# Designed miniproteins, single chains, continued (2): the designs that were tried, part 84

Each design is a single chain, and the fold is of that chain. pLDDT is the mean over its residues in the fold that is shown.

## One batch from the design tools (miniprotein)

Design m7098
Fold by ESMFold2-Fast:
Structure m7098 (fold): chain A 130 residues (1-130)
Amino acid sequence: PGDLARAGEAAFEYLKDPNNPEALLVLGNIYLQQGKYDEAIELFKKAIELSKDDDLKARAYLNLGRAYYKQGKFDEAIKYYEEAIKLFEKSGKLNPLAYRNLADVYEKKGDTEKAEEYRKKAEEILKQNL
C-alpha cells in the first residue's frame, strides 16, 4: 500500500513532461490497482492519444480492457482487448495475456467454446515465446 502510493507520486512527477505516455500508463495501472477505474480509463485513453508507439498503445488498450472488465463492462473489455491484439500482431509481439483476458471475458458471458479457443491461443503463444 505505501509502495503503491510512492509509485503513484513518482509516476505523477513524470507527468511534468506532458508528452510522456509511458508515465500515463504507469499512473493508470496504479489507479486500476486502487479500484479507481474511471480515472484509470481516462489515463489509458490519454496514453493512447499521445503515443505513436504501437507497442505502448497495445499495452494501454490491454489495460483499458482490464479496467472495463473490472467494471463488468464485458463488451467494451472485448473491444479493447481485440484492439490490443491487433496492435501486438502488427508489431510482431504476440501477447498471451490479451488472449487469456479475452478467454476470461467470454467465460463470464457463458461462451465456453470461445473461452477455450482463446485459452489455447494464449498457451500456444507462451510455448512459442520460450
Scores: mean pLDDT 82

Design m7099
Fold by ESMFold2-Fast:
Structure m7099 (fold): chain A 68 residues (1-68)
Amino acid sequence: SEEELWREVDAALVAMQAAVGLRIAKEKNLPEEVIELYEKAIDAAFQGRIDEARKLLEEANELMEKSL
């Protein structure tokens, strides 16, 4: 259904945002805990746990801002 398609789109967007964050964290040699949170966000998004993935992405972004 269209609802299932949009759910998959939302998961893909969260995964893409987390993947970009992961790349930046690795390029800037940020702490392992920042890298781990982005990796967990990607994994949660691929498992369809969108709300959990968004929370992990928010936590990773907050730590990234504090590390920059």
Scores: mean pLDDT 86

Design m7100
Fold by ESMFold2-Fast:
Structure m7100 (fold): chain A 55 residues (1-55)
Amino acid sequence: KELLEQKINELKAEIERLEAEYKASTDPDVQAKLKAEIETLKKGIENLEKILKES
């Protein structure tokens, strides 16, 4: 459980970093790429949280 919780926290920190870059960006192409990466990481967290709940 601790390893899953640590991984979830690491992914949340990465999302915060990418969201900050998204807000700072003025390039719509860069914003689109960052948004896609953030959405992918959020899906990853959802999957890990589901595993954690089922344990």
Scores: mean pLDDT 82

Design m7101
Fold by ESMFold2-Fast:
Structure m7101 (fold): chain A 82 residues (1-82)
Amino acid sequence: IDEIIESLKELKKKIEEALKDESEEKRNEVLKLIDQAIEYLKKGNIEEAIKTLEKVKEKLKKLGYEELAELIETLIEYLKKL
């Protein structure tokens, strides 16, 4: 789980950089969900972390960041195998 949390923190940095040209409101919505997912993972709440990451994936796809959405999907699939 620590390895997944670190991967998600690195991905958060990439998402923050990619969304820098988006509105502050849209950027903050995505970043807050990522922070919530990290907190769920720290608490061992895998199911809530997966649900929260699914929302991140959906928002990224809607904004046109398909590659970043695929990276989130990879983390979701890994969590489902735990």
Scores: mean pLDDT 83

Design m7102
Fold by ESMFold2-Fast:
Structure m7102 (fold): chain A 92 residues (1-92)
Amino acid sequence: SSEMEKLMKEALETLKEIGELLEEQGRTDEIPRIVALGILVVAAANEGKEDGIREATRKLREAAEAAREGKLEEALRLMDEAMRILSEAINA
C-alpha cells in the first residue's frame, strides 16, 4: 500500500511536470495524452503492478528531461513507451 501510493504519486507528479512543459511550449494538443497516461497509472496501481509503474515512471522522467531541453518529439516518443509499458502491465 505505502510503496504503491509513493510510486503512483511520483508518476502523477512527473506527468503534471510534463503537462506544464507541453503547455509552456504551445503543445496543449498533447494534454489528452497526459490524461490517458494518468488513467493508466491509476489502473496499474489498482491492479498492484508496481514494476510496471516503476518502469513507466523511468520513461516519464526521461520524457520530462527531453521536454525541458525542447526535444518534444523525443518526449512524446518516451511517453508512448510509458503508455505501452502500463498497458502491457495491466493486461498481464
Scores: mean pLDDT 88

Design m7103
Fold by ESMFold2-Fast:
Structure m7103 (fold): chain A 90 residues (1-90)
Amino acid sequence: SAAEAARQKREEQQKEVDEYINETVAKIRELLEQMKSANTEERRALYQQIVDIITELKKKIKEILSDKSDQERALQKFNQRLAEVQREIG
């Protein structure tokens, strides 16, 4: 049915976003680890890279997911994953 096709498409889009979130979180984790041994100038540059990566993620989520509820759910998932990484790194 048309409804079933729409559901499958939404599930595939959600999977794409989930994979992108996982890749983004992994990149941020690497940058946060580098910040541990970085000087003040290097830490500032690394932080700016993290901000840029998060901005790109938000843009990508909006491009892939047209539904606002789906977008908000994806952002919440990202924020939860990011908080976990920050707790693990210190």
Scores: mean pLDDT 87

Design m7104
Fold by ESMFold2-Fast:
Structure m7104 (fold): chain A 59 residues (1-59)
Amino acid sequence: AVMDGLIAASKGVEAEKAGDYKTAAEYYAKAAQHFRDAGLEKEAARMEALAKEAEKKAE
């Protein structure tokens, strides 16, 4: 779960740098879920915040 969360977060950052905010939001949300499943609530909350910011930029 932690490793899956880190991989998803990395893909989110890559998508954001490419200007694909919709894909970035999806990967940040997946990273948040993986961190939550691992009991990493603070990391999950950060990823959820990044997902919401990316969603706003995708609008």
Scores: mean pLDDT 82

Design m7105
Fold by ESMFold2-Fast:
Structure m7105 (fold): chain A 90 residues (1-90)
Amino acid sequence: MEKIEELQKKLEEHQKRLSDIVAEMRELNDLIEKEGPLAVLKKLGYTAESEEEARKLLRDIVVQLTADALNEVGDIIEYELEIKKLKEEE
């Protein structure tokens, strides 16, 4: 069943991407707490004139990472359902 193997590989790729995004979000939050928003934003290659502006830009980054994570979750669910359906056709 080559099709199931291909879907399993795709599932594993999306699971890894989700894990990587979650790890990045956690690291970003830890760095903000440790070093503050201006220092973290500067390390990411951006500039801000105030801590408030830096927090807003970091929030926008977190929102984008959250959207990316939700897309990966959606793909994971779709692949898991397709694999389950194919396995039930034994």
Scores: mean pLDDT 82

Design m7106
Fold by ESMFold2-Fast:
Structure m7106 (fold): chain A 102 residues (1-102)
Amino acid sequence: SRLEALRAELLAASGRIGAEIDALVARLEAAGTLADFPEIELSPLSPEEVKALLERLKAADLADPADTHAALRDLLNIQTTIAEALRSGDVEELEAYLAALK
């Protein structure tokens, strides 16, 4: 039940990040700059890296398309990291990532 509860909370956090990704994609589509978004290799992040990126994203002024592209890349990396953590099923890893997402 603890693992199931952690997975449910992390899935909910992942859903919120997905909504932010959808909002940034819609913004880039409206600006006509979505096609300029580079294809990049996404890599899982540590909980500390996830927390640092989220704090940076909260402080970011996304008026510039380059900053919006960077934000989208960072959110996609966080989404990938959450997906990998969920596949691992490691309780300690899930707890660490959930704490980083607060």
Scores: mean pLDDT 77

Design m7107
Fold by ESMFold2-Fast:
Structure m7107 (fold): chain A 79 residues (1-79)
Amino acid sequence: SERARREEAGRLANQGQNAYAAGNYEEAAKKFREALELLGEERAPAVAENLAIALEKLGKTEEAERLRAIAERARAAAG
């Protein structure tokens, strides 16, 4: 169900934030990516932005820039 999917994505995003705070950037990126796959990358700008931040810590600059652009477009479309 949509509700169960959103709840699971929320748990994964929280796990990603906890991993990021602990300096576990690879685990953070993994959890944010899993959450984003459940929500859709153009429908979850906050998660896409958090994934981009984790990817920058890992030196994955090109992927991070792509996700920031997606988040910016999603926020612009919502405003």
Scores: mean pLDDT 87

Design m7108
Fold by ESMFold2-Fast:
Formats: structure tokens, sequence, C-alpha cells
Structure m7108 (fold): chain A 55 residues (1-55)
């Protein structure tokens, strides 16, 4: 279902953002920024799917 798809994407975005924070703490800023940007793009997709699903 769309709700299940949204939940999976939210979990993935959370994982990418958590890993980006971890990498930044280790001084790997380039990789951290790349993962954070990917997480934000997934979050935007989630917002669009929620609108389409009436959530």
Amino acid sequence: SLEDEIARLEAEADRLEAEAVRLAAQGNLTSAQQLAERGREIAKKIAELKKQAGL
C-alpha cells in the first residue's frame, strides 16, 4: 500500500540522516553531506506521496 511504501521510505531517510550525522562527527564531511542530501530528496518524495494518498 502507499502507507507501507511511505513508512519504508521514512525509515530509509532516517537511516541515511543518522549515518550522515555519524560521518560528520568522524570528520568525513563530503560523504556526510552526500547522504544528508539523499535523505532530504527521499523526504520530499514522501511529502508528495502523502499528498497523493490524502495523508
Scores: mean pLDDT 84

Design m7109
Fold by ESMFold2-Fast:
Structure m7109 (fold): chain A 78 residues (1-78)
Amino acid sequence: MADELIKQANEVKERAEKLAKEARERGDETAAELADKAVEYAEKAIEYAKQGDLEKAKQYLEMAENYVRAAQSRLDGL
């Protein structure tokens, strides 16, 4: 369902934006770049979901979640 994918992508985007802000406050440019990529892919997931391309929306959502995980792991010192 497109609405559910849009909701999930917006949640990922919000989480990624918070991580990007935290990374910049800490001076971790690499974590900030990873979080920015998560925001970018979450926005693409929302766009494809709105267009009815649920397969592309899911692919971009998965990429966004992977970048959120990468940014968080870096901020956690992993």
Scores: mean pLDDT 86

Design m7110
Fold by ESMFold2-Fast:
Structure m7110 (fold): chain A 75 residues (1-75)
Amino acid sequence: SEEEKKKKIEELKRKAEEYLEKAREHEERARRLDREAEAAPRASRELVIESASEYAKYMGSYIKAKVYLEEAEKL
């Protein structure tokens, strides 16, 4: 039914919003770690690796959000 379709669209949009929020948090953490690495060159290796990991999580969350939005648009 049209009502069930609307509910599913809203659920997919809500999931997308949750993943966009997670993406923003990971991007912010990655940028902070990059600044810390620049400020402490002798301790930078671990900070650079952790920043790269946070960017990977950012991209993963962003892609998941995009997929949920695309699925909502198809309905």
Scores: mean pLDDT 88

Design m7111
Fold by ESMFold2-Fast:
Structure m7111 (fold): chain A 62 residues (1-62)
Amino acid sequence: PSEEQIEEDIWVALAEIHAAVARLSGNKEEALEWLKRMAERFEKEGKTPAAEVARQYAEELA
């Protein structure tokens, strides 16, 4: 993938993560599970940088 595509994928991932975390505010366990599944989906799609962002957020919440 192009550098431009990777950057876009990361920004989309950040927007989705922020929206999901805001919605699941107060439900830390559900937010962590959501982030893990999101990372798995991105990895399966070949979006490794986006998957890494999701994993990093999960670690920070834990």
Scores: mean pLDDT 74

Design m7112
Fold by ESMFold2-Fast:
Structure m7112 (fold): chain A 91 residues (1-91)
Amino acid sequence: SEEEFKEAKNRFLELLKEVLGPMYEDSQDNEELKELLLKAVKELDELSKKAAELYREGKYEEAVEILKKMEELLLKFKEEYEKLKKELEEK
């Protein structure tokens, strides 16, 4: 439903703020972390456009599935970021 889409979107936006906020601050002086952040933002933007298109078509269930995929990618990005940061700290 449209309401379920709004709920999923709000949940994603809260997760995005919690995950990317701290990472953005940490990436300001490190080019490798900045490149990873920019790549993640680009991939999330492409999926966001697809979700918006599905929403405009009234395909709310499919749009919600894209938002769930975006949540999974954001969490995977967090894992990759933490791994890269640890590798940089040990070198």
Scores: mean pLDDT 80

Design m7113
Fold by ESMFold2-Fast:
Structure m7113 (fold): chain A 111 residues (1-111)
Amino acid sequence: GAPSEPRITREGENVRILELKVEPPVARVGQPVTVTAIVENKSDKPATVTVRLLDAQGNVVQEATAEAPPGISEVSATFVPQRPGEYTVVVTAVDADGKDESVAEARVRVL
């Protein structure tokens, strides 16, 4: 697969990640990378969406948090990489009760 190919690694029942996009999939240091997730929230309460940028060692180097309202919504976060390397973007969507979770991942190469 491509280095930035998104995959759903955990699928919840109440809160689902339908799509994950990372643009651009190959960036330079100091270039903004935008992460966009399409989230389906089947509950009647907002879900919490956390977007994390992990380095090659699995350390969280940047993090953003947003809410997904009931229904289908788009959540985005922008990161500016400060070092070259292979990064993993991890998007976690958790229902309001913390009982249901979905996780999607994509890779970003920084030159």
Scores: mean pLDDT 86

Design m7114
Fold by ESMFold2-Fast:
Structure m7114 (fold): chain A 74 residues (1-74)
Amino acid sequence: MAEILIDLGRYYLKQGKYDEAIKYFEQAIEAAKDNPELRARAYRLLSQAYRKKGQVDKANEYEKKADELLKESE
């Protein structure tokens, strides 16, 4: 389930394994195709992982994707 993939990604983020974290968050987005709230959470976590890698442009892109999904739900 997408929630387990998010938990695994968060585990790797805490370990400083940002590439592994990114892979799990990408898988979570795919698994949560019909769940915009869960997809938004995964996009925010992707943004955090890319920011920790110094890839600020990608981090900003994923943060915007999360905000767009959450605005649709509001």
Scores: mean pLDDT 82

Design m7115
Fold by ESMFold2-Fast:
Structure m7115 (fold): chain A 79 residues (1-79)
Amino acid sequence: FEKLLEEVERKIEEMRKAGVPESYIESIRKMVEEAKKAYEAGDFEKAKEILELAIQHAEALIEFLKEAKERGLDPNATG
């Protein structure tokens, strides 16, 4: 659990560095809070699953932003 939590924190920092909007970062943080609640309730498997999903979503957001920047950077440079 702790290693997954640290990985999500690292992904949040990567999202900020990549320029992901704070609203999307906040969504990932809400998932972390849900995972913590599941862990406190004794549902360790659910807590782990939520953190893994949060990591996956963070990675998708970073990729999406990179793709969007690539599309936006050069619509006219190939003239």
Scores: mean pLDDT 74

Design m7116
Fold by ESMFold2-Fast:
Structure m7116 (fold): chain A 69 residues (1-69)
Amino acid sequence: STVDQYQQQLSQVRQQLRSRVLPLRQRLDQYVRSGDRQGAQQSLRELSRVVREASLQMQSLQDQIRQSL
């Protein structure tokens, strides 16, 4: 069903988010340990962007599911 398709896409977005977040978190940890404030701030901004993009996409998919019910 259309709802099942949106739920599958939602799961895929969550999986992609986790895959994108892991290397950014590792990079952030590295900058923090080395005292690189600029690198740490840049990594935090990129992480925030990735999370925001995923959140908006997940919200859109949730709205589509709601409309299909």
Scores: mean pLDDT 84

Design m7117
Fold by ESMFold2-Fast:
Structure m7117 (fold): chain A 78 residues (1-78)
Amino acid sequence: MESLEKAVEALRAGDRETASRYVKQAIEEADKLAKEGKYLEASEIYRGAAMVADRLGDTELAQELDKKALEYTKKYLA
């Protein structure tokens, strides 16, 4: 969760540009974890990234990421 942690730190510091960049990197990390079958870890990152995206005002991205988090949580529980 390296990029997600940095996104949260940047958001807390008021650095919206850095937060947005790390959200994008966190999504890439979650996509890689999902491809490796690490569905729980991927879902946790998507959920955290959705929260940061929502606070940045990107409601569409936040909804997309919440949907991905739910999808991979269901795959993990299946």
Scores: mean pLDDT 85

Design m7118
Fold by ESMFold2-Fast:
Structure m7118 (fold): chain A 70 residues (1-70)
Amino acid sequence: MTFEEILQKYKEYLKKNNLPFLEEIFRYAQEVVGDPLEALELAGTAIVQGVKTVEEFKAWLEERRRREAA
């Protein structure tokens, strides 16, 4: 499966399930990491942990970075 196919399937899933907040999180993750698969993994992990907004996702990423730096 290509990165472009992964991105397309994720966007289609969000649109089909009317979850626009998840699309916003994924879009932000793509801007941060540049790699679609890594962005999907980060967004998915955050969502599983209860993240529902871009602001919460930013806070979650900062916490993750602090834990990895310790």
Scores: mean pLDDT 71

Design m7119
Fold by ESMFold2-Fast:
Structure m7119 (fold): chain A 116 residues (1-116)
Amino acid sequence: GKAEEAAKAAERAARAAREAAKAAIKAASGVKGSRYATAAGMSAAGAEFSAMLAKKGDEEKAKKAAEDAALSAEAAADNARLAAKHGKGSKEKKEEALEAARRAEEAAREARKAAE
């Protein structure tokens, strides 16, 4: 049903946010990059919490939790890009962080769509 689809989309957004945070850590060599990697990790934790709430609620609560997971995944993507921009990691690790950020934004858009 719609609640289950919202919960699945929230879970996908949370997983993509966590992958963006992991890639951000690898790209984030140096002091400036590390703060953005930490912020990406906190945002990923927020998305994971929202995905958990989406599984426990009725349709209305599941949709709201999917919207919240989308917001957190977008924040994780933004911070992963900043970690890549300001970090001293290799070009390859920076490119991995940018790709993970794009996947997190795509998953966030699907979570917003499932929340409609």
Scores: mean pLDDT 88

Design m7120
Fold by ESMFold2-Fast:
Structure m7120 (fold): chain A 71 residues (1-71)
Amino acid sequence: SMERLELEIEAALAAMEAAVLKSSPAPDPEAIRAVLARARELLERARALGDEATVAYLEALIAELEALLAE
């Protein structure tokens, strides 16, 4: 479906933003929180659509961002 494709594209974009933040020795906590909030919104959407692969992907991304924010 178009909704699933849009979700998968948005998830990939969030992962790219997270990769940029992870490449910084001192990433902006506000920027991390913004991507984390988006990833959490996308996770809720993935669960509603039953997209188990995207759920697993976003759960991993959220864990990485939470770990980065704890630094």
Scores: mean pLDDT 87

Design m7121
Fold by ESMFold2-Fast:
Structure m7121 (fold): chain A 67 residues (1-67)
Amino acid sequence: SMMEEVEKLLEQLKSPDPATREAALRRLFGLLTPETAERVREALLPLLDDPDPNVRAMAASLLALLQ
């Protein structure tokens, strides 16, 4: 289901590998729906402080789309 895919991607956002976090964020762009919006928003907020600048930029872009 879409929610299972979203939860799998949200788990990948906790990876110590920034490339894995970046790949998960790119996939989340295609899965942003009103149904998933609040759960994704909560998971993206801490990524604004991520050590990787690309992860921070992608998280900010996704949050802008969730308005």
Scores: mean pLDDT 84

Design m7122
Fold by ESMFold2-Fast:
Structure m7122 (fold): chain A 67 residues (1-67)
Amino acid sequence: MKKEEVEAWAERMVAKLTPLAPDEALRQRIVELFREAAERASKAEDPSTQAAILVGATLRAIGLLLD
């Protein structure tokens, strides 16, 4: 997955998950989590590692929303 594809996927997840956040602080936390995950995934050499990073970020975001 190219950097642009990773960033596009992260942007789509942010767009889907941020409306579920009850306040701006949690919304900003979700945005930051996917920004960090996209940067890390873009530096990974293999698609499996990229997918694991992005899935991990999604699970963490869901955890934040359920807390």
Scores: mean pLDDT 80

Design m7123
Fold by ESMFold2-Fast:
Structure m7123 (fold): chain A 101 residues (1-101)
Amino acid sequence: MEELKELVEKARELLEKMRQSTDPETIRALARELTAVLSEIARLAYEKYPDDPEVQELVLELARLIGELQDAIDRGMPKDEVIELAQKALEVAEKLVEKLE
């Protein structure tokens, strides 16, 4: 539980840094780090709670949003669109971790 909370806090810090950054290369690097953190949250929840169908559903939703975020980064989508997808993914991750408390 504490490990998942630390990962959510790190994800929040990365999103905040993305909002404050003006350099496209820096935003891309931060977004890649954010997708790695979100993927770790999804993996840990999947492995620790295999018998919880609601947790597994949230893990699948998070994985889908991570995929959409990665695609947006690779396509060079505008900062606003990348941040919107990152925020949606973080909201699902927060909901997932809150459910595990």
Scores: mean pLDDT 85

Design m7124
Fold by ESMFold2-Fast:
Structure m7124 (fold): chain A 62 residues (1-62)
Amino acid sequence: LSEEQKKALLEGGKKAEEAGVRAANDGASAEEAQAIGNRVFEETAKKVGVSAEEGKKFVGSA
């Protein structure tokens, strides 16, 4: 991964987590909050040309 891709994935992971937390605070179930977070992260990964699986593996290791 390029440095730009790494930075985008880390920021995307943070935004995905924030989106999930916000959804949970608004009354979403754990499953709904996770789905919202997953969508936000997947869109970020797609924008920088990284698969969601590769992006999650990188973020989980960082």
Scores: mean pLDDT 79

Design m7125
Fold by ESMFold2-Fast:
Structure m7125 (fold): chain A 60 residues (1-60)
Amino acid sequence: SPEEARRALLDEYRKRAEEIDKEIQAKVNSGEITPEQAKAERERRFVELSREYRAGLAAL
């Protein structure tokens, strides 16, 4: 159903959002990036994730 498809897209969005946050936090913890760089990377990755989520919703 369209409702189940929307729920699946939201669940995928949530999983990917958690993965992004974990990856960025790991880079900060390891010293690979600064907190300021982490904020910029997070913003870029969430723009991409939001675009993918919107595209998925539009395909329904």
Scores: mean pLDDT 88

Design m7126
Fold by ESMFold2-Fast:
Structure m7126 (fold): chain A 69 residues (1-69)
Amino acid sequence: MLSKEEFDAEVELALAMIRAAIAKKYGATPEEYRRLADEFERLADNPHLTPEGRAIAREVAEELRKLAE
């Protein structure tokens, strides 16, 4: 079973993934994409996420940063 910190980190990743999916589907401003990329960069450094979760966060951050340009 996940600790509270691990559970909260997974919830943050899930919510960020939903926001990114909506932004990519419907479009967003460069500032919105940059804000989302910053959020995923923080998640990639979160020690309470699984290594797989952190890897996904890094990949999504890089993709969103490209969309912000």
Scores: mean pLDDT 86

Design m7127
Fold by ESMFold2-Fast:
Structure m7127 (fold): chain A 99 residues (1-99)
Amino acid sequence: SMKEEEELIKEALEIAKKIAEAAGLELPEVEINSVEELVEFIRRVAEELEERAREVGPGEGLRLGVASGLLLIVVGVLKTIEENKRKRKEELKKLLEEL
């Protein structure tokens, strides 16, 4: 399961990097040790992009705003994956208590 978490973090960072690059932005290099840290990092980047979108012209603002929205979708998917993993662990615990 630790390898699965590392693969999820790597894949999500690659997706976030491609979204940022499509908006003309370079994602800062950061060390991410958990999905929770990844979610907070991507959410902060999305918030910064939304703030910048309000300060620039309509064409650049649209590009930055779309990138922010796509990053928030990545956050939503990551949260759903973690929630489903938590529910599976609780079901397995109950099954073990019935044995």
Scores: mean pLDDT 81

Design m7128
Fold by ESMFold2-Fast:
Structure m7128 (fold): chain A 58 residues (1-58)
Amino acid sequence: MTGPEVAEAERLLAEMGLTTADGVLDDAARRAIRYFQREAGLADDGVPDAATLAALRA
């Protein structure tokens, strides 16, 4: 089960070439989210929260 925030984060990460946009929060998607969070200076918990989505949108 995935919310709209998870789907949006996966789409944005897929546009950057970091993961695939399949709508499933699996280990690969969580790893890509953590990697992006670490690069953006956010907490790397693998959860696509509002701060993570704002950073992904630039």
Scores: mean pLDDT 68

Design m7129
Fold by ESMFold2-Fast:
Parts: structure tokens; C-alpha cells; sequence
Structure m7129 (fold): chain A 59 residues (1-59)
């Protein structure tokens, strides 16, 4: 849905702008590409992985 796509985009953009991990940034960029392609399930997977990499880098 448009609402789900907007939420996923916001999460990916947050990670791309604020993550210090190169892995998290790479996964966030891939998530944005997946959103632009309409693949919201892949975007959700990539955002989850990006968030995990971001959290690991903060520990």
C-alpha cells in the first residue's frame, strides 16, 4: 500500500542518513531501489537487515 511504501521509505532514508556502518548504508540504498521497483517485501527485508547492522555498529 502507499502508506506501507511511505513508512518503508522513511525508515530506509533514516538509516542511509544516520547510520555510521557502511553495511547499513548499502542495505538502505538497496531498500530504496526495491521500493522504487515496487518490491515492498524485499524492501522490508533489506530495511530489517540495515537496522540490525546499524544497531550492531552502535554497540
Amino acid sequence: SDEQAAALRAAAEYLLRHAKSEEAKRLAREALEAIDAGDLERARELIGRAAAAHRAALA
Scores: mean pLDDT 86

Design m7130
Fold by ESMFold2-Fast:
Structure m7130 (fold): chain A 59 residues (1-59)
Amino acid sequence: GRLYEALAGFPATTPDHLAVRPGDVVEVLEVVDDEWVLARSLDTGETGLVPKSLLREVA
């Protein structure tokens, strides 16, 4: 998938969510809906849902 940088932190409060910190790089695997993507953390290898509004595409 494409690489994205987290613009803000997001806490994982459910098993389906991926926790990210500002500046974390994630690979977007799937666009789930208008608000959420399925992403993989490049730091941990964990996968989960992240809000699209928190992510910016890395060139």
Scores: mean pLDDT 80

Design m7131
Fold by ESMFold2-Fast:
Structure m7131 (fold): chain A 66 residues (1-66)
Amino acid sequence: MAEQVRLYKAAFEIAQARRAGDEEKAQETLEKLRNWLKEQGYSDEEVEAEIERVKALADQMLADAA
């Protein structure tokens, strides 16, 4: 559950940053998540898979509000 909560929180923060026009903040959030996943022992391939999942979720959150 902790991983799912972290991914959802990251997606929400990215969607909020993009809604505010702050793409730099969105990229910083993605980079912090990537680093955190590596610290948890994920492989580079697994990290990128989770990042793509978070990007897709953030895009859905942004689209639903736009």
Scores: mean pLDDT 79

Design m7132
Fold by ESMFold2-Fast:
Structure m7132 (fold): chain A 60 residues (1-60)
Amino acid sequence: SMEEDQKEAIEAAEDLIKKAPNMSEEDAKIYKERLKKLMEANKLPKEIAEKLLKEFEEAV
């Protein structure tokens, strides 16, 4: 279901955020782009997508 797909996408995004503090600046740019594509592919609500992107940027 869409809800299950969105939950899996959120969990994958949270995993990337946990890894963010150990990323180089170059890797952070690549993974930020992948995170955006993951959120777009799974049609996450804008509010959730913006929160996850902010958390990723703050973690790097």
Scores: mean pLDDT 80

Design m7133
Fold by ESMFold2-Fast:
Structure m7133 (fold): chain A 59 residues (1-59)
Amino acid sequence: MEEELKKYVEEAEKAEKNGDYISAARFYTKAAKLARELGDVEKAQEYLDKAIEFMKKAS
């Protein structure tokens, strides 16, 4: 599960670099959900905030 969190963050960062803000938002949303399942509420909120930011950039 922690390895999956790392992969979601890496995919989100790659999407951001490619200007694919929709995919970046999706991967950060997945990372936020997984971080919360792992009990890391602060990281979950951080990734959720990033997802919201990228959704706004995609609009």
Scores: mean pLDDT 83

Design m7134
Fold by ESMFold2-Fast:
Structure m7134 (fold): chain A 65 residues (1-65)
Amino acid sequence: MSEEEFDLEVELALQIIKATVAEMAKDYKNAAEWYRKAAEIARQLGRTDLAEEYEKNSKEAEKKA
């Protein structure tokens, strides 16, 4: 991977961890925001299936907020 690609992969992992922890804590507002950021990073990486999954998770979290 390029340096840029590696940094995006790390950022993606961090956003997913934050979203998951927030969701477990029932902090759905913050979970939705971090899932949204994860989806944007996944799109930048060309990982469309992951981006769609995280966009769905963000919307579901918004419904629970």
Scores: mean pLDDT 82

